# Designed miniproteins, single chains, continued (2), part 77

Each design is a single chain, and the fold is of that chain. pLDDT is the mean over its residues in the fold that is shown.

## One batch from the design tools (miniprotein)

Design m6659
Fold by ESMFold2-Fast:
Structure m6659 (fold): chain A 68 residues (1-68)
Amino acid sequence: SEEEIKKLEEEIERLMEEFEEAVRRGDLATAFRLAVRIGELINRIKELDEERGKELAEKVGRRIQELF
């Protein structure tokens, strides 16, 4: 449902903030675990809405690439 997707997107945004903080601290182990978790949630969104999940995957991928 749209509400379920919105909740997953909000969780991904929170995890992305934690990921960016872990990268800034040089805590690459935590950053890696957060990235895996984010990927799992994106795949869950793709199961509910493939187009929206793909769009979010591209957005998240760009944010991660900009940090390295």
Scores: mean pLDDT 86

Design m6660
Fold by ESMFold2-Fast:
Structure m6660 (fold): chain A 83 residues (1-83)
Amino acid sequence: AEEAYKKAYEEAKKAMEELLREHAGLPSPEPLERIERFVKEKVEEGKKLIEKGKKEGNEELIAKGKGIIDGTLEPYKRAALGE
């Protein structure tokens, strides 16, 4: 039912794949794995707020959850643009 946060999580994984492709020959995936964990935790926090907001009919919680997800993905967007 909460399609938005599922899609956001999938897009975060896709962003990680793009970073790996851009940095082909990276000696270790460990930095990318740490970033993925951080993004996953923040996206999960955002999805919990979105789900709670939908259950309670609270649009402010939904907006806050989306903001957390978007803010978490901002560094990837900046990197893709070359800052």
Scores: mean pLDDT 67

Design m6661
Fold by ESMFold2-Fast:
Structure m6661 (fold): chain A 83 residues (1-83)
Amino acid sequence: GLQQAIDNLQRGIDYLQQGNVDQALDNLQQALSQLQTQDQSDPNISSAISDVQRAIDLLRQGNVGGALGWAQRALDQLQVAQT
């Protein structure tokens, strides 16, 4: 559910902060898959999906700082959707 997506996104962010790119990528991809099962008519969820996709793309390019920024933005959006 939404909480599992948030938990995986938070883990991805934690791994990005540690410089563990492989674990970060795995957790961000899991978060993305879980978000895609949610109601995408919610603009916070649809925006978070786009932001997580951006974070994954940047991480694959070696831009850890950029990935972290977009992942944090996605987390903020999902926390709004959860309230």
Scores: mean pLDDT 86

Design m6662
Fold by ESMFold2-Fast:
Structure m6662 (fold): chain A 95 residues (1-95)
Amino acid sequence: SVEEQIRDVFLNAAGLIKMEMIEANVPESSISRIAEEILKMAKAFLEGDMKKAEEYKGKFVGLVRSIEELSSEEQERLKKILDEAIEKAKEIMEK
């Protein structure tokens, strides 16, 4: 289903982002907060609540910027993973 495809896109992105953060020695508490915002954004997308999706994306970006263990290059990689997931989800919704 469309819902399953959107869910899987965001779950895959969350997994990739978690692996990058583990490699950067980010604390588990920060990893959990990032994962929570991604899952909340996925739920907002599935519910068609684009305002909430944008709010959760903003929280994700803010959290990534606050993680001292991440270099600027690592922060941009995490943002790119999420942005690619958003674009894939939008493409799925337009079909």
Scores: mean pLDDT 86

Design m6663
Fold by ESMFold2-Fast:
Structure m6663 (fold): chain A 98 residues (1-98)
Amino acid sequence: MKVEVLMARGLSPEMVELLEKGNNDLKELQKNSKSGFLVVRDEENNKYYAITPEGKVIELSEELAKKVEELENLKTAPEPEEVRELFEKIEEEIARNS
């Protein structure tokens, strides 16, 4: 499954290299996610997912997906505090779905 990486926190050197090489396959990103959080968009279905450091893939709620889309469509880079708050909300949603 091809995905677009929108946001990331705590990337490993291995994950950075993977992204620099243009790898956008969900399974490859999932295998290398053990050092960080990724927020990705499914290019085919326009759905949003979080990839956890444990390699779990969780579909984001409509509320969180809308917030990701709003930050992605900003004319300037989003504020670091907004990105941090979004990751905190994603972690809370993952905890509820576990």
Scores: mean pLDDT 71

Design m6664
Fold by ESMFold2-Fast:
Structure m6664 (fold): chain A 75 residues (1-75)
Amino acid sequence: SRMETRRKMAEKIIEETTELAKKGEEEDPEEFEKEYKKVKEELKANTSPAESPLEEEAYELLAKAAAALIIEAKK
């Protein structure tokens, strides 16, 4: 079904995004925290407030993944 397919895709995206965020945090914790804080402030400035706990978790995960990608791009 469409719902089952979307749930499976979302699960894979969350899994891969979580792994990316964890790798970034483990590889360079100090630089990761610095970039994470910047991304978090940018998200707060440019997005609507989270409307649910799940959305809050998604914002947090996206901010961490973005920080990891920014660090990777600086190399």
Scores: mean pLDDT 73

Design m6665
Fold by ESMFold2-Fast:
Structure m6665 (fold): chain A 79 residues (1-79)
Amino acid sequence: MAEEVERRLRALLDDDQLRELEARIRAIVEELKAQGLDDMEEMMDKILEYVRAHGRPAEVEAMELIYEARRAIAAELAA
């Protein structure tokens, strides 16, 4: 499953675009931590909400794919 998600991410964003998105996410995480958020799941929800409101279409699709992958990994670990 992780390999398929990685392939889909690479189809949506170039390596440079993916690095740019990662850097942007990192900046948002730092800002949220400064606001007192210490729950990683809550931070992910806030990031997805922000990207949906202000991000480019490809970034929204990539974030939704990452969110789906996280859920799939959690389900696989539960099995």
Scores: mean pLDDT 71

Design m6666
Fold by ESMFold2-Fast:
Structure m6666 (fold): chain A 78 residues (1-78)
Amino acid sequence: SLSDQLRRTGDMLRAAGQDDVADLVDQAGRYASRGDYDGAMSLLQQAISIDPGNSGARNGLSQIYRQMGDYQRSQQYS
């Protein structure tokens, strides 16, 4: 699932010593598992602002856009 993918990404980031980014991605995974896609998107955008090269966070954000079926909402969070 998306939340499982985000948790794995967070674990990998933590292993790499990027605790701040890992915490944001982990929190996004928890929000997504509760159906709070607004909260998950906000946290992933913060993670991307810190680490723009994070493919896991970017992939997670893309999957949330698809899950919501509404790319217009993504503009409200950026």
Scores: mean pLDDT 76

Design m6667
Fold by ESMFold2-Fast:
Structure m6667 (fold): chain A 115 residues (1-115)
Amino acid sequence: SEQEAFDAMLKVLLDPSASIEEKVKALEAFLDYLNSQPVPSLKPLLNFLRFSSPEEQKKFLDAIIEVAEYYLKQGKPEKAFNLASLALYLLDLARITDFKEQREKLKKIMKEANK
């Protein structure tokens, strides 16, 4: 299910001992699952952002930023841009107005990816 795929990714992204390569693999597995669905649902992501603690939301956003920055370093600007854009879109859909520092980092990644 989409919830099971999301939970598997989230466990890795929130694990402070997980390597960047493990975080990338977990995130890509989840995005591949969504892209394989005829009607992909963002509901697990939106529910997490709405109902998780600010600490868990920050850890999640910081992990997404880490993966996007890793894509830039690996010469994958399109992947970095798409991931940063998706994260900003999800924050807006969840109606989250906090995380100014994370939002600015995501916007910076998108600008660097478009150069």
Scores: mean pLDDT 86

Design m6668
Fold by ESMFold2-Fast:
Structure m6668 (fold): chain A 80 residues (1-80)
Amino acid sequence: SIEVEVTQLDGSVVKLVIPDEMTIEEAIKLLEEHAPGASLALAMLRIERAVSKDPNLVLSGEKVAKLLKADDEFNKEILK
């Protein structure tokens, strides 16, 4: 598992534990429930789901963590 911290647009920080593998639907649900402020990651995952047309598409936890780190950096820049 991979631990990731995400700064949300309200300035709050959420800590997520990302499993080593998950489906694209599981990743979207995790972010919708626990990190709804990860808007860039959510948009990217929703686009990939639409393009693949496979809700059971398996993602690496590393890929999901990388998207969340990008969102953390983006939100921190907005909050400056």
Scores: mean pLDDT 81

Design m6669
Fold by ESMFold2-Fast:
Structure m6669 (fold): chain A 75 residues (1-75)
Amino acid sequence: SEEEKLAEVERLVDLAFQRIEEDIKAGKITKEQAKKSYDVFFDELIEQAKKEGLEPLVEKIKEARERFNKRIDEL
C-alpha cells in the first residue's frame, strides 16, 4: 500500500517533470516558476500521508520533492 502509493507519486512526478522540462526549454516558464507550481502538490501529499500516520512515506515524499527540484535546477 505505502510502496504502491510512493510508486504512483514517483510516476506522476516523472510525467510532470517531462512537461516542465519542455516548457522551460521552450522559454514558457522559469525554473523558479516550475518549482513553485508544484509546492502545493507536494505539501498536499505530505499532509495526506501525515493524516494517515504514514511517517516513512512522509520522508520519502520529501526526498522525492528534493530530487524533483534538483532535476529542475540541473536543466
Scores: mean pLDDT 82

Design m6670
Fold by ESMFold2-Fast:
Structure m6670 (fold): chain A 73 residues (1-73)
Amino acid sequence: SLEELWDEIDEGILLIEAGVALSIARQHPDDQALVDEALATLEKLREEAKKRGLPRTVEFIDETIAEVRALAA
């Protein structure tokens, strides 16, 4: 259905935005402000995925947050 297609597009956008945040953190791991901004973006995307009832997307974002946090350690 059209609704299912829009849900798939919305999930795709969340995954792309999460990937962009991770990429920024990976390219600038020593820039604490950019790393913090990437984490803030990922937390917002996590809450959006949770609101939409997308458990696999939430899991992917949680793994992405863990990866970004590991870059700062």
Scores: mean pLDDT 82

Design m6671
Fold by ESMFold2-Fast:
Structure m6671 (fold): chain A 75 residues (1-75)
Amino acid sequence: SMEDVIKEAEKKLKEAEKVAQELIAKGKPYIGMFVAMSEGVDVIIYVRKNMSDQKQIDEIEQRVQKFLKEVLKKA
C-alpha cells in the first residue's frame, strides 16, 4: 500500500542519514544521495569529491521530502 511505501522510504532515509553522519565524522569527502522510485524505494549513498555536487544533493533531498509530503497529504 501507499502507507507501506511511505514507511519504507522513511526507514531507508533514516538509515542513509546515519551512514552519512558516520562518513562525515570520519572526515570523508562529501556525500551524494540518490533516491530511485521503481517498485519501491531504493536509496543509494555515494561519496563525491566535488563541492559543486552539494546543490545536487540538496535538490535530491528536497524532491524526496516534497514527494513524502504530497503522498502523506493524499493518504
Scores: mean pLDDT 56

Design m6672
Fold by ESMFold2-Fast:
Structure m6672 (fold): chain A 62 residues (1-62)
Amino acid sequence: SAREQLIASLRETLERKEELLEAARNYPLTRPEVTEEQVERAIARIEETARRAEELLAELEA
């Protein structure tokens, strides 16, 4: 069902949060021209996406 597919997608998003955060923190190592502000914005976006996914997952599993 669409609900089951959405739950699976949200769980995958949450499982990948740490991997994405690690990649963002390590980004300047491969692209030294990237600013600290750009890294901070990337991390903030990943955390916001995970926060929304967690909220939606909680509502769907209720």
Scores: mean pLDDT 80

Design m6673
Fold by ESMFold2-Fast:
Structure m6673 (fold): chain A 92 residues (1-92)
Amino acid sequence: DDARIAAIEALIRAHIASIRGESSMDAAQQAQYAQLMNDLLNGQGWAAYDAAVDRVRADSDPQDQRILDDVVASMPGYFANIRANSSSVNDV
């Protein structure tokens, strides 16, 4: 869903800006980010998250790409998602 991808993109950009000390996430953005984390922990929205990450990466210099990579690696469900994808099979 494009609207979901755009919302996730905005949250990732806000988080990167916060890490760089350029701004801070407001309470609404923090709540939306927490909901995103909960969705991803439950294996939901990883396709939209990956698309949003790709959009941010396309506009990023090497420093921002490193920050983005660190943010992605710090996701609570990151390893669970990798494991789930690795065990995907067309079995009944």
Scores: mean pLDDT 73

Design m6674
Fold by ESMFold2-Fast:
Structure m6674 (fold): chain A 80 residues (1-80)
Amino acid sequence: EKSLVEKIKEKLEEIKKIAKELDSLGATKESIVLYLLAVGYDTQAKILVKKNDKKGLEKILEEVEKILKEAKAKLAKLKA
């Protein structure tokens, strides 16, 4: 099974891919917001890794999973 850090990185890359697709469909504002969120969570995760804060990493994973779910819903709505 993948580490917490690897799971977070994979979810962040998935968010970035959705952001790129949203931009290609004309949702530029939503795309920018998702990119900024991905950058912010990546930075926070790096800080938590240096602190060996496993609980903080688990919380970041939960927040990133929520953002990914919301991003997928926005993309599905735009394609409908």
Scores: mean pLDDT 84

Design m6675
Fold by ESMFold2-Fast:
Structure m6675 (fold): chain A 104 residues (1-104)
Amino acid sequence: MTPEQKEEIRKVLKENKDLLLSEVLFKDGSRATIYSAILYHLSEHRLKSKEPLSAKDLMDKVISEIADEDVRKKVQELADKIVAIDPNITADELLELLDEVIKE
């Protein structure tokens, strides 16, 4: 990922910070933020596999479990924008940028 790609993804994440920190209903009946769901699924992947996870696969997993159709569409649009900037972004790189934005 180039420095220019990092800054563009960071900007997209900042513009969607309220969405990422919104509490939403998941298909299993749990309520959590999108950010917490991203952390959970990455942690679960790391426990089960040593294979690298793409940001696309991580986001697809999170999106598939959102119960609210309108929220699901907004998170899908966010994921599509990120992948358009860097199609090869890893889940680890995405989390690093998310942590920077959320902790601001």
Scores: mean pLDDT 86

Design m6676
Fold by ESMFold2-Fast:
Structure m6676 (fold): chain A 82 residues (1-82)
Amino acid sequence: GSAAFKAAMEKKREELEELDRRYETGDAKEKEEAKERIAEIIAEAVSELPKEVQQYLIDRLRSIPDPSPEQKRLLELLEEEL
């Protein structure tokens, strides 16, 4: 694997973990901001991610009991790429 890809994944992983925490544990405003940022990061990163990681993200989105329109759109984008 390339060092650049590994570094990018590590940086995005930390940011995604923080946004995921904000989405799960934050206030309503923080959750909405986190949703938007997560959607952008995932959409940009999806082309760089292996299929297994894409499937993991899809499964996580599908696990949301009442997904928002933004979450549904992100899921649709990921499923279309797959």
Scores: mean pLDDT 69

Design m6677
Fold by ESMFold2-Fast:
Structure m6677 (fold): chain A 56 residues (1-56)
Amino acid sequence: MKLTSDEQVEQALKYFQSEAGKDAVLKFQQANGLKPDGVMDADTQEALRKSLLTGQ
């Protein structure tokens, strides 16, 4: 498929949701004051999308 901004974000999110990235998600949640359960909740996904698309 073609690479779009949204697809690039999804690729990164899937990477973080992988076993190697789970811990990184947890730490990201802690740093952003989200519930640190290591699950990609809607709030966590939105925060990551914004960070990846524009650069926090």
Scores: mean pLDDT 68

Design m6678
Fold by ESMFold2-Fast:
Structure m6678 (fold): chain A 98 residues (1-98)
Amino acid sequence: MMEKEIEEKLKKIEENLEKLREKLKEAGIPEEIIEAVLALKRGQGLAKLYYELGKEEEAIKLVEEGAKKAAEILGFELTEETTGEDIVERLREEIEKA
């Protein structure tokens, strides 16, 4: 991909995250949960872009980093047994309680 296409895709990821932030704020979701959701979604969006660029190992790391940031924001302790699904389930439970 050309550098200009990458910049446009990066901008679109950030714009989509800002729209999600506003929707979650309007829904009354706590700011801590919003930041966790955005960290996870940003990691996933960047990973998809890097995967499409043939950078598969970097894409996997971006998913893991996004999940780790979300867990850290929520105060969720990461162990060797913690999966991305565990983090998503924790986010679902916290949103449901809000």
Scores: mean pLDDT 72

Design m6679
Fold by ESMFold2-Fast:
Structure m6679 (fold): chain A 68 residues (1-68)
Amino acid sequence: GLVRLTDSAGNSAVLPESVAIGLLLREAPEEKRAEIEALASLALGESGTVVVLDLSGRPVEITVTRVS
């Protein structure tokens, strides 16, 4: 399936679920891993949010929505 990732700055991208979850797990602190893995269980149109680190190491809130 596909998911939409949206950050707090308004940037968004549609990615395959496996790619999106993999990217978020790479950038996430350990305490957020279970929350990110739970995003694989979102129903169509459901959203979850997670805080990850950007390339500069700053926390960024990402909203994940299942679109297919």
Scores: mean pLDDT 78

Design m6680
Fold by ESMFold2-Fast:
Structure m6680 (fold): chain A 91 residues (1-91)
Amino acid sequence: MSLEELIEEVERLAEELARLAEERLRREAEGGDTSALAAEVERLSRETLEKAKEAIEQALAEGNMEAVKRVQEILAAAQERIAAARAELEA
């Protein structure tokens, strides 16, 4: 994969992770069974982190600090979105 393709895949995975994590949080708040969603969120979290690591390692090897920053921003945005959803449901 090119660095650009890796970053695009990290973005796609991070967006999917945030979406499923929000779904899990809403389901938990409603007292629903979240076992399958929890397993999928864990799997997707692991996959996202592995792809992010791969993208960062390639960016560092190429001396592309802007690409490192973009990957970090993608991950931070996903984490912020999940945290906001959690705060909304717990408030």
Scores: mean pLDDT 83

Design m6681
Fold by ESMFold2-Fast:
Structure m6681 (fold): chain A 90 residues (1-90)
Amino acid sequence: SVAEKVRKILEEAREKLEKAKSGEEIKKIMKELADKLYELYYETEDEKVLEVLEKFNESASEANEYLEEGKIEEAKKIALEALDELLEEI
């Protein structure tokens, strides 16, 4: 199902984020996650995929602001909390 594909993408990103040690790694993981969700939306045209992508992009924007300030741990926390919330919704 589309929900299973979304869950797999989010769970993979969450695992990578937990292991991330730098702002560059966090930024790369967030970008790859957004790219995968966009590709899935383009393939499926499923509104739920677009909703997940939009919600994630809002949180990614906030996390990137913290990364620009050098607040790596806060950025990581924001990204992980966003993924946990999205995983509960699908």
Scores: mean pLDDT 88

Design m6682
Fold by ESMFold2-Fast:
Structure m6682 (fold): chain A 75 residues (1-75)
Amino acid sequence: SEALRQGRAAWEAGDLDAALAHFREALEAGDTRAGMELGLMLLRQPDPRLAALLSEYAARQGNERAAARWAALAE
């Protein structure tokens, strides 16, 4: 999605706040690819703020196991 692309561009530029805002938009839009791509990004390069965002989103969707898994990857 466009929001996911903008989020990645902001993340690569070091604008963490803008990146997280765009990532939230992509996840809220229900883009299944956004969750998968961000999860892969976190697995390759752990980041506590990205892990927190994915954990928070999974919890909001009622997926408590995914929320716990994402939180654990922020070690």
Scores: mean pLDDT 78

Design m6683
Fold by ESMFold2-Fast:
Structure m6683 (fold): chain A 89 residues (1-89)
Amino acid sequence: MEAEEYLEEAEEALKEGKLEEAEEYLKKAIELLREEQRRLAERLADLELPDDPEEALRRVREVAPGELERLVELRERGLELKKKLEEAK
């Protein structure tokens, strides 16, 4: 399963009150997101990135326009889910 699928499973488990299952799915999603970030970093290793963070992000988006946005979105979903899990205790 991809990271987004694990996030969906974690959200469903949380809604059912299955906190342990939700935590397991969230951990798997985080692990997959780290792997995707690592792969993106490998692709960017061959790029000469400027020191300016905004310009570096602009260049990354030119090379991998959908990948960075997807990673940011999924990371935000993971953080929101983590907060909901802490509230559900």
Scores: mean pLDDT 74

Design m6684
Fold by ESMFold2-Fast:
Structure m6684 (fold): chain A 80 residues (1-80)
Amino acid sequence: SLEEIVEQIRKEVDEYFELVEQLSKEQQEKLQELANKKQDELDEEAKKNNWSVEEIQKKYLKLAQEMVKEAKELLEQQKA
């Protein structure tokens, strides 16, 4: 359901910000630039393809999951 997707997005976003707080300023800026680029690309594709709200939210969930993965990888690099 849409409600379940939105709840999953919220959980992913919360985890993302917890990870980001542990990163250096340089890594935070790198992730922010990547996130902005990916969000802009998704917004343009949503307009171009006239996606439903549910389709947009599903794509946003995948983006949030991707950003969490990127943050985890950067954090592991900092610990090594």
Scores: mean pLDDT 84

Design m6685
Fold by ESMFold2-Fast:
Structure m6685 (fold): chain A 77 residues (1-77)
Amino acid sequence: SEEERRHELLQRALRKYLENRENASEEEEFRLRALLVEELGSETVKEAFAKEQGISLEELRKIAEETYKEIEEEAKK
């Protein structure tokens, strides 16, 4: 299902974040964190992250969507 596929890609994103923390650029780390917060975080966690990063909840959503598309493309063959 689409939900199962999304969960699989989020697990892949989390693994990439954990595995590459020491070698990831600040931008790549931020984008992966934004994706994980938007998809797995509660409303409170999303609001706290957005406030800490100085972005809106709408910006968080857009960053997460863009990052998800990148992970999805990387998972393509």
Scores: mean pLDDT 77

Design m6686
Fold by ESMFold2-Fast:
Structure m6686 (fold): chain A 93 residues (1-93)
Amino acid sequence: MDAVREAAGTLDTLVGRAWGAYGGGKVTSDDVTQAIRTANRAGELLDRHYESAPDLVAELAEGLRRVLQTTDDVVEAIRQVGRLVDEAERRLR
C-alpha cells in the first residue's frame, strides 16, 4: 500500500517530465506514449503484487524513485524504468 502510493507519485512524475519535454520540443509523441505505457505496466505490477510480494514491490518502488532522482534524460529514464519493470516481472513469474 505505502510503496504503491509512493511509486504512483514517481510514475506521475515520469509521465509529467515526458509531457514537459514534449512541450519543449525535446522528445517525440512516441516518447510520451512510451512513458505512459511504462508507467501503466509498473502501476499494474505494483497493484497486483503489493500483498503477495511486498518486498519486491518495495524494491521496485525504490528503484523507480532512484531512476527519477538520478537520471536527467527523460528517454533514458523511461528506458531504465522499463528495465526495472521487466526484471520485476521475471522475478514474479
Scores: mean pLDDT 84

Design m6687
Fold by ESMFold2-Fast:
Structure m6687 (fold): chain A 68 residues (1-68)
Amino acid sequence: MSSQIEQAKQQLKEASKRYVDAIEKGDSKAQAEASKQLQNSVQKLIDLGLSSDEASQIATQAVSDAMK
């Protein structure tokens, strides 16, 4: 269970980096694709037993960390 959650968190971090990169480049299509990947990763965390609030907090933190 924990390893699956860690994999989902890693996917979320990668999607967050792609999302921030797309914003920095002004690539609206890449931003939309990365946003979908972020939503899919959040949903996977929820499916693995995290609450919607917990998954959203992880996503917010990952995007914030990618913006540094």
Scores: mean pLDDT 81

Design m6688
Fold by ESMFold2-Fast:
Structure m6688 (fold): chain A 95 residues (1-95)
Amino acid sequence: MISEKYRKVLENILKEGYKKYGDFWLFLVLKALENPENRKKISDDEILLVLEIAYKIAVEENNPRILEMVKRIIDKYLKDNPKAQELKKKIDEAL
C-alpha cells in the first residue's frame, strides 16, 4: 500500500523536475521504468503511481510523446493490471 506521504513526495519530485528540466526529465524517468533491473526493485503499484503522475503532467502540458511512452510501459509491463488498463483508456482518449 502506497502511503499518502510517499505519493506527495513522488508527485513533487516529478512536477518540480518537469518545471526545471522539461520533457527530458519525464523521458528519463519513464525510460528508467522500462529497465528490467529497476522493475525488480519497484512494485506495480509504485510504477503505476509514477505513470499516473506522468499522465497528469502530460495532459496539463499538452505533451503526446509522454502519453505514448506511458502507454508503451503499460503494454509491456502492466498488461494484466486493471488500473493500468483504465489509465491506458484515458491516454487513448487524450491522443
Scores: mean pLDDT 79

Design m6689
Fold by ESMFold2-Fast:
Structure m6689 (fold): chain A 68 residues (1-68)
Amino acid sequence: DFKERFYKVLTGEGPPLNEEERELALERQKELVENYGEWIEEAALLSLTEGLEEAAKKLVEKIKKAEE
């Protein structure tokens, strides 16, 4: 459930994380960087041309498909 919450915040669809959720987000960010660093780099470049929200949505979609 927290993964969906985290993705909604990344795509701008939810309110900011509270302190407890931010602790969970730090661990999730470590996992994402370790497993999907190349996709994160591509999303960062895409954000410069298509905007941050669109790039985040595309990144989240790719990660969800990889993780099921």
Scores: mean pLDDT 77

Design m6690
Fold by ESMFold2-Fast:
Structure m6690 (fold): chain A 65 residues (1-65)
Amino acid sequence: SLAQRAALFRALDVNGDGTVTDAEIQAVTGASAEQIARIRAMFDLDGDGKISAAEEELIRRAAAL
């Protein structure tokens, strides 16, 4: 659900700057490279290790409702 994605995003955004990097996902979850790729796929179709500002804004707006 959108609420679950928003909660996951907030948990992974350790520094609260509105971006989530592969390093932050690994630090929080201890995930393997494959698991990090799967987590990125939940927010970004192909990913480059970061969530775009537009995607972040959509998640935040959904969470604020």
Scores: mean pLDDT 62

Design m6691
Fold by ESMFold2-Fast:
Structure m6691 (fold): chain A 73 residues (1-73)
Amino acid sequence: SAKVEELMKQANEYEIMGEANLGLADMSYEVGRISGDKSSEEEMLKLGDENRKKAEEYLKKAEELRKQAEELA
């Protein structure tokens, strides 16, 4: 149905945003790891954790939308 298609489209968009934020987290962790400076390492680890939490929120939203689509299918 059109409603199921719309929910799946929205879920896919949130999944893309979640994956993008996971990539940003991985980059932050890597920069922190190679920095050689404790202060920079701690800052980048914090940024990585923040991006990871953002990713978890987007991926949770995608899962909720997919569940709604499954219940309507």
Scores: mean pLDDT 89

Design m6692
Fold by ESMFold2-Fast:
Structure m6692 (fold): chain A 75 residues (1-75)
Amino acid sequence: PIPPEEQRRITLEQAKELLLSEGVPEEEIESMSDAEILERAAELLLRRGESLPPEERAIAERQAEYLRRLAEEEK
């Protein structure tokens, strides 16, 4: 099992990688807060989910909700 603190760190790193893969410049990501990174990653997941089958879309929506919750906790 992964500790909550470690899971949050991994999630944030994955969110940053998602933003980079979507063409967000590294300098822009460096200027963002952790909460902003998580919120933007959640928005990208939801947009990608719109083109997916219902089951995969539900997974994307749950992941986006998790990222939004984490962003609120970072405030």
Scores: mean pLDDT 78

Design m6693
Fold by ESMFold2-Fast:
Structure m6693 (fold): chain A 83 residues (1-83)
Amino acid sequence: SMEQEILDRLIEHVEGLIAKLRAEAATQDPEQQAVLDELIAVLEELLAGLRRARSVEEAEALIREYEPRLQALADRYQALQAA
């Protein structure tokens, strides 16, 4: 179904983001690595939830739930890079 195709694309996108962040973490200093490791852990929780989602509506609700935690970590990482 088109809904399953959208869910598969969301899962693929989050998997790709996790892989990219893991590669980035390997090149950063320990303080920046720690924040990226936290961001990756939250994304892995989201990914597990997306894999269990039965509809795009469930997936979107889950993304909205995780968005504040992900944004806070991303903001912290950017602040460390700007210092």
Scores: mean pLDDT 88

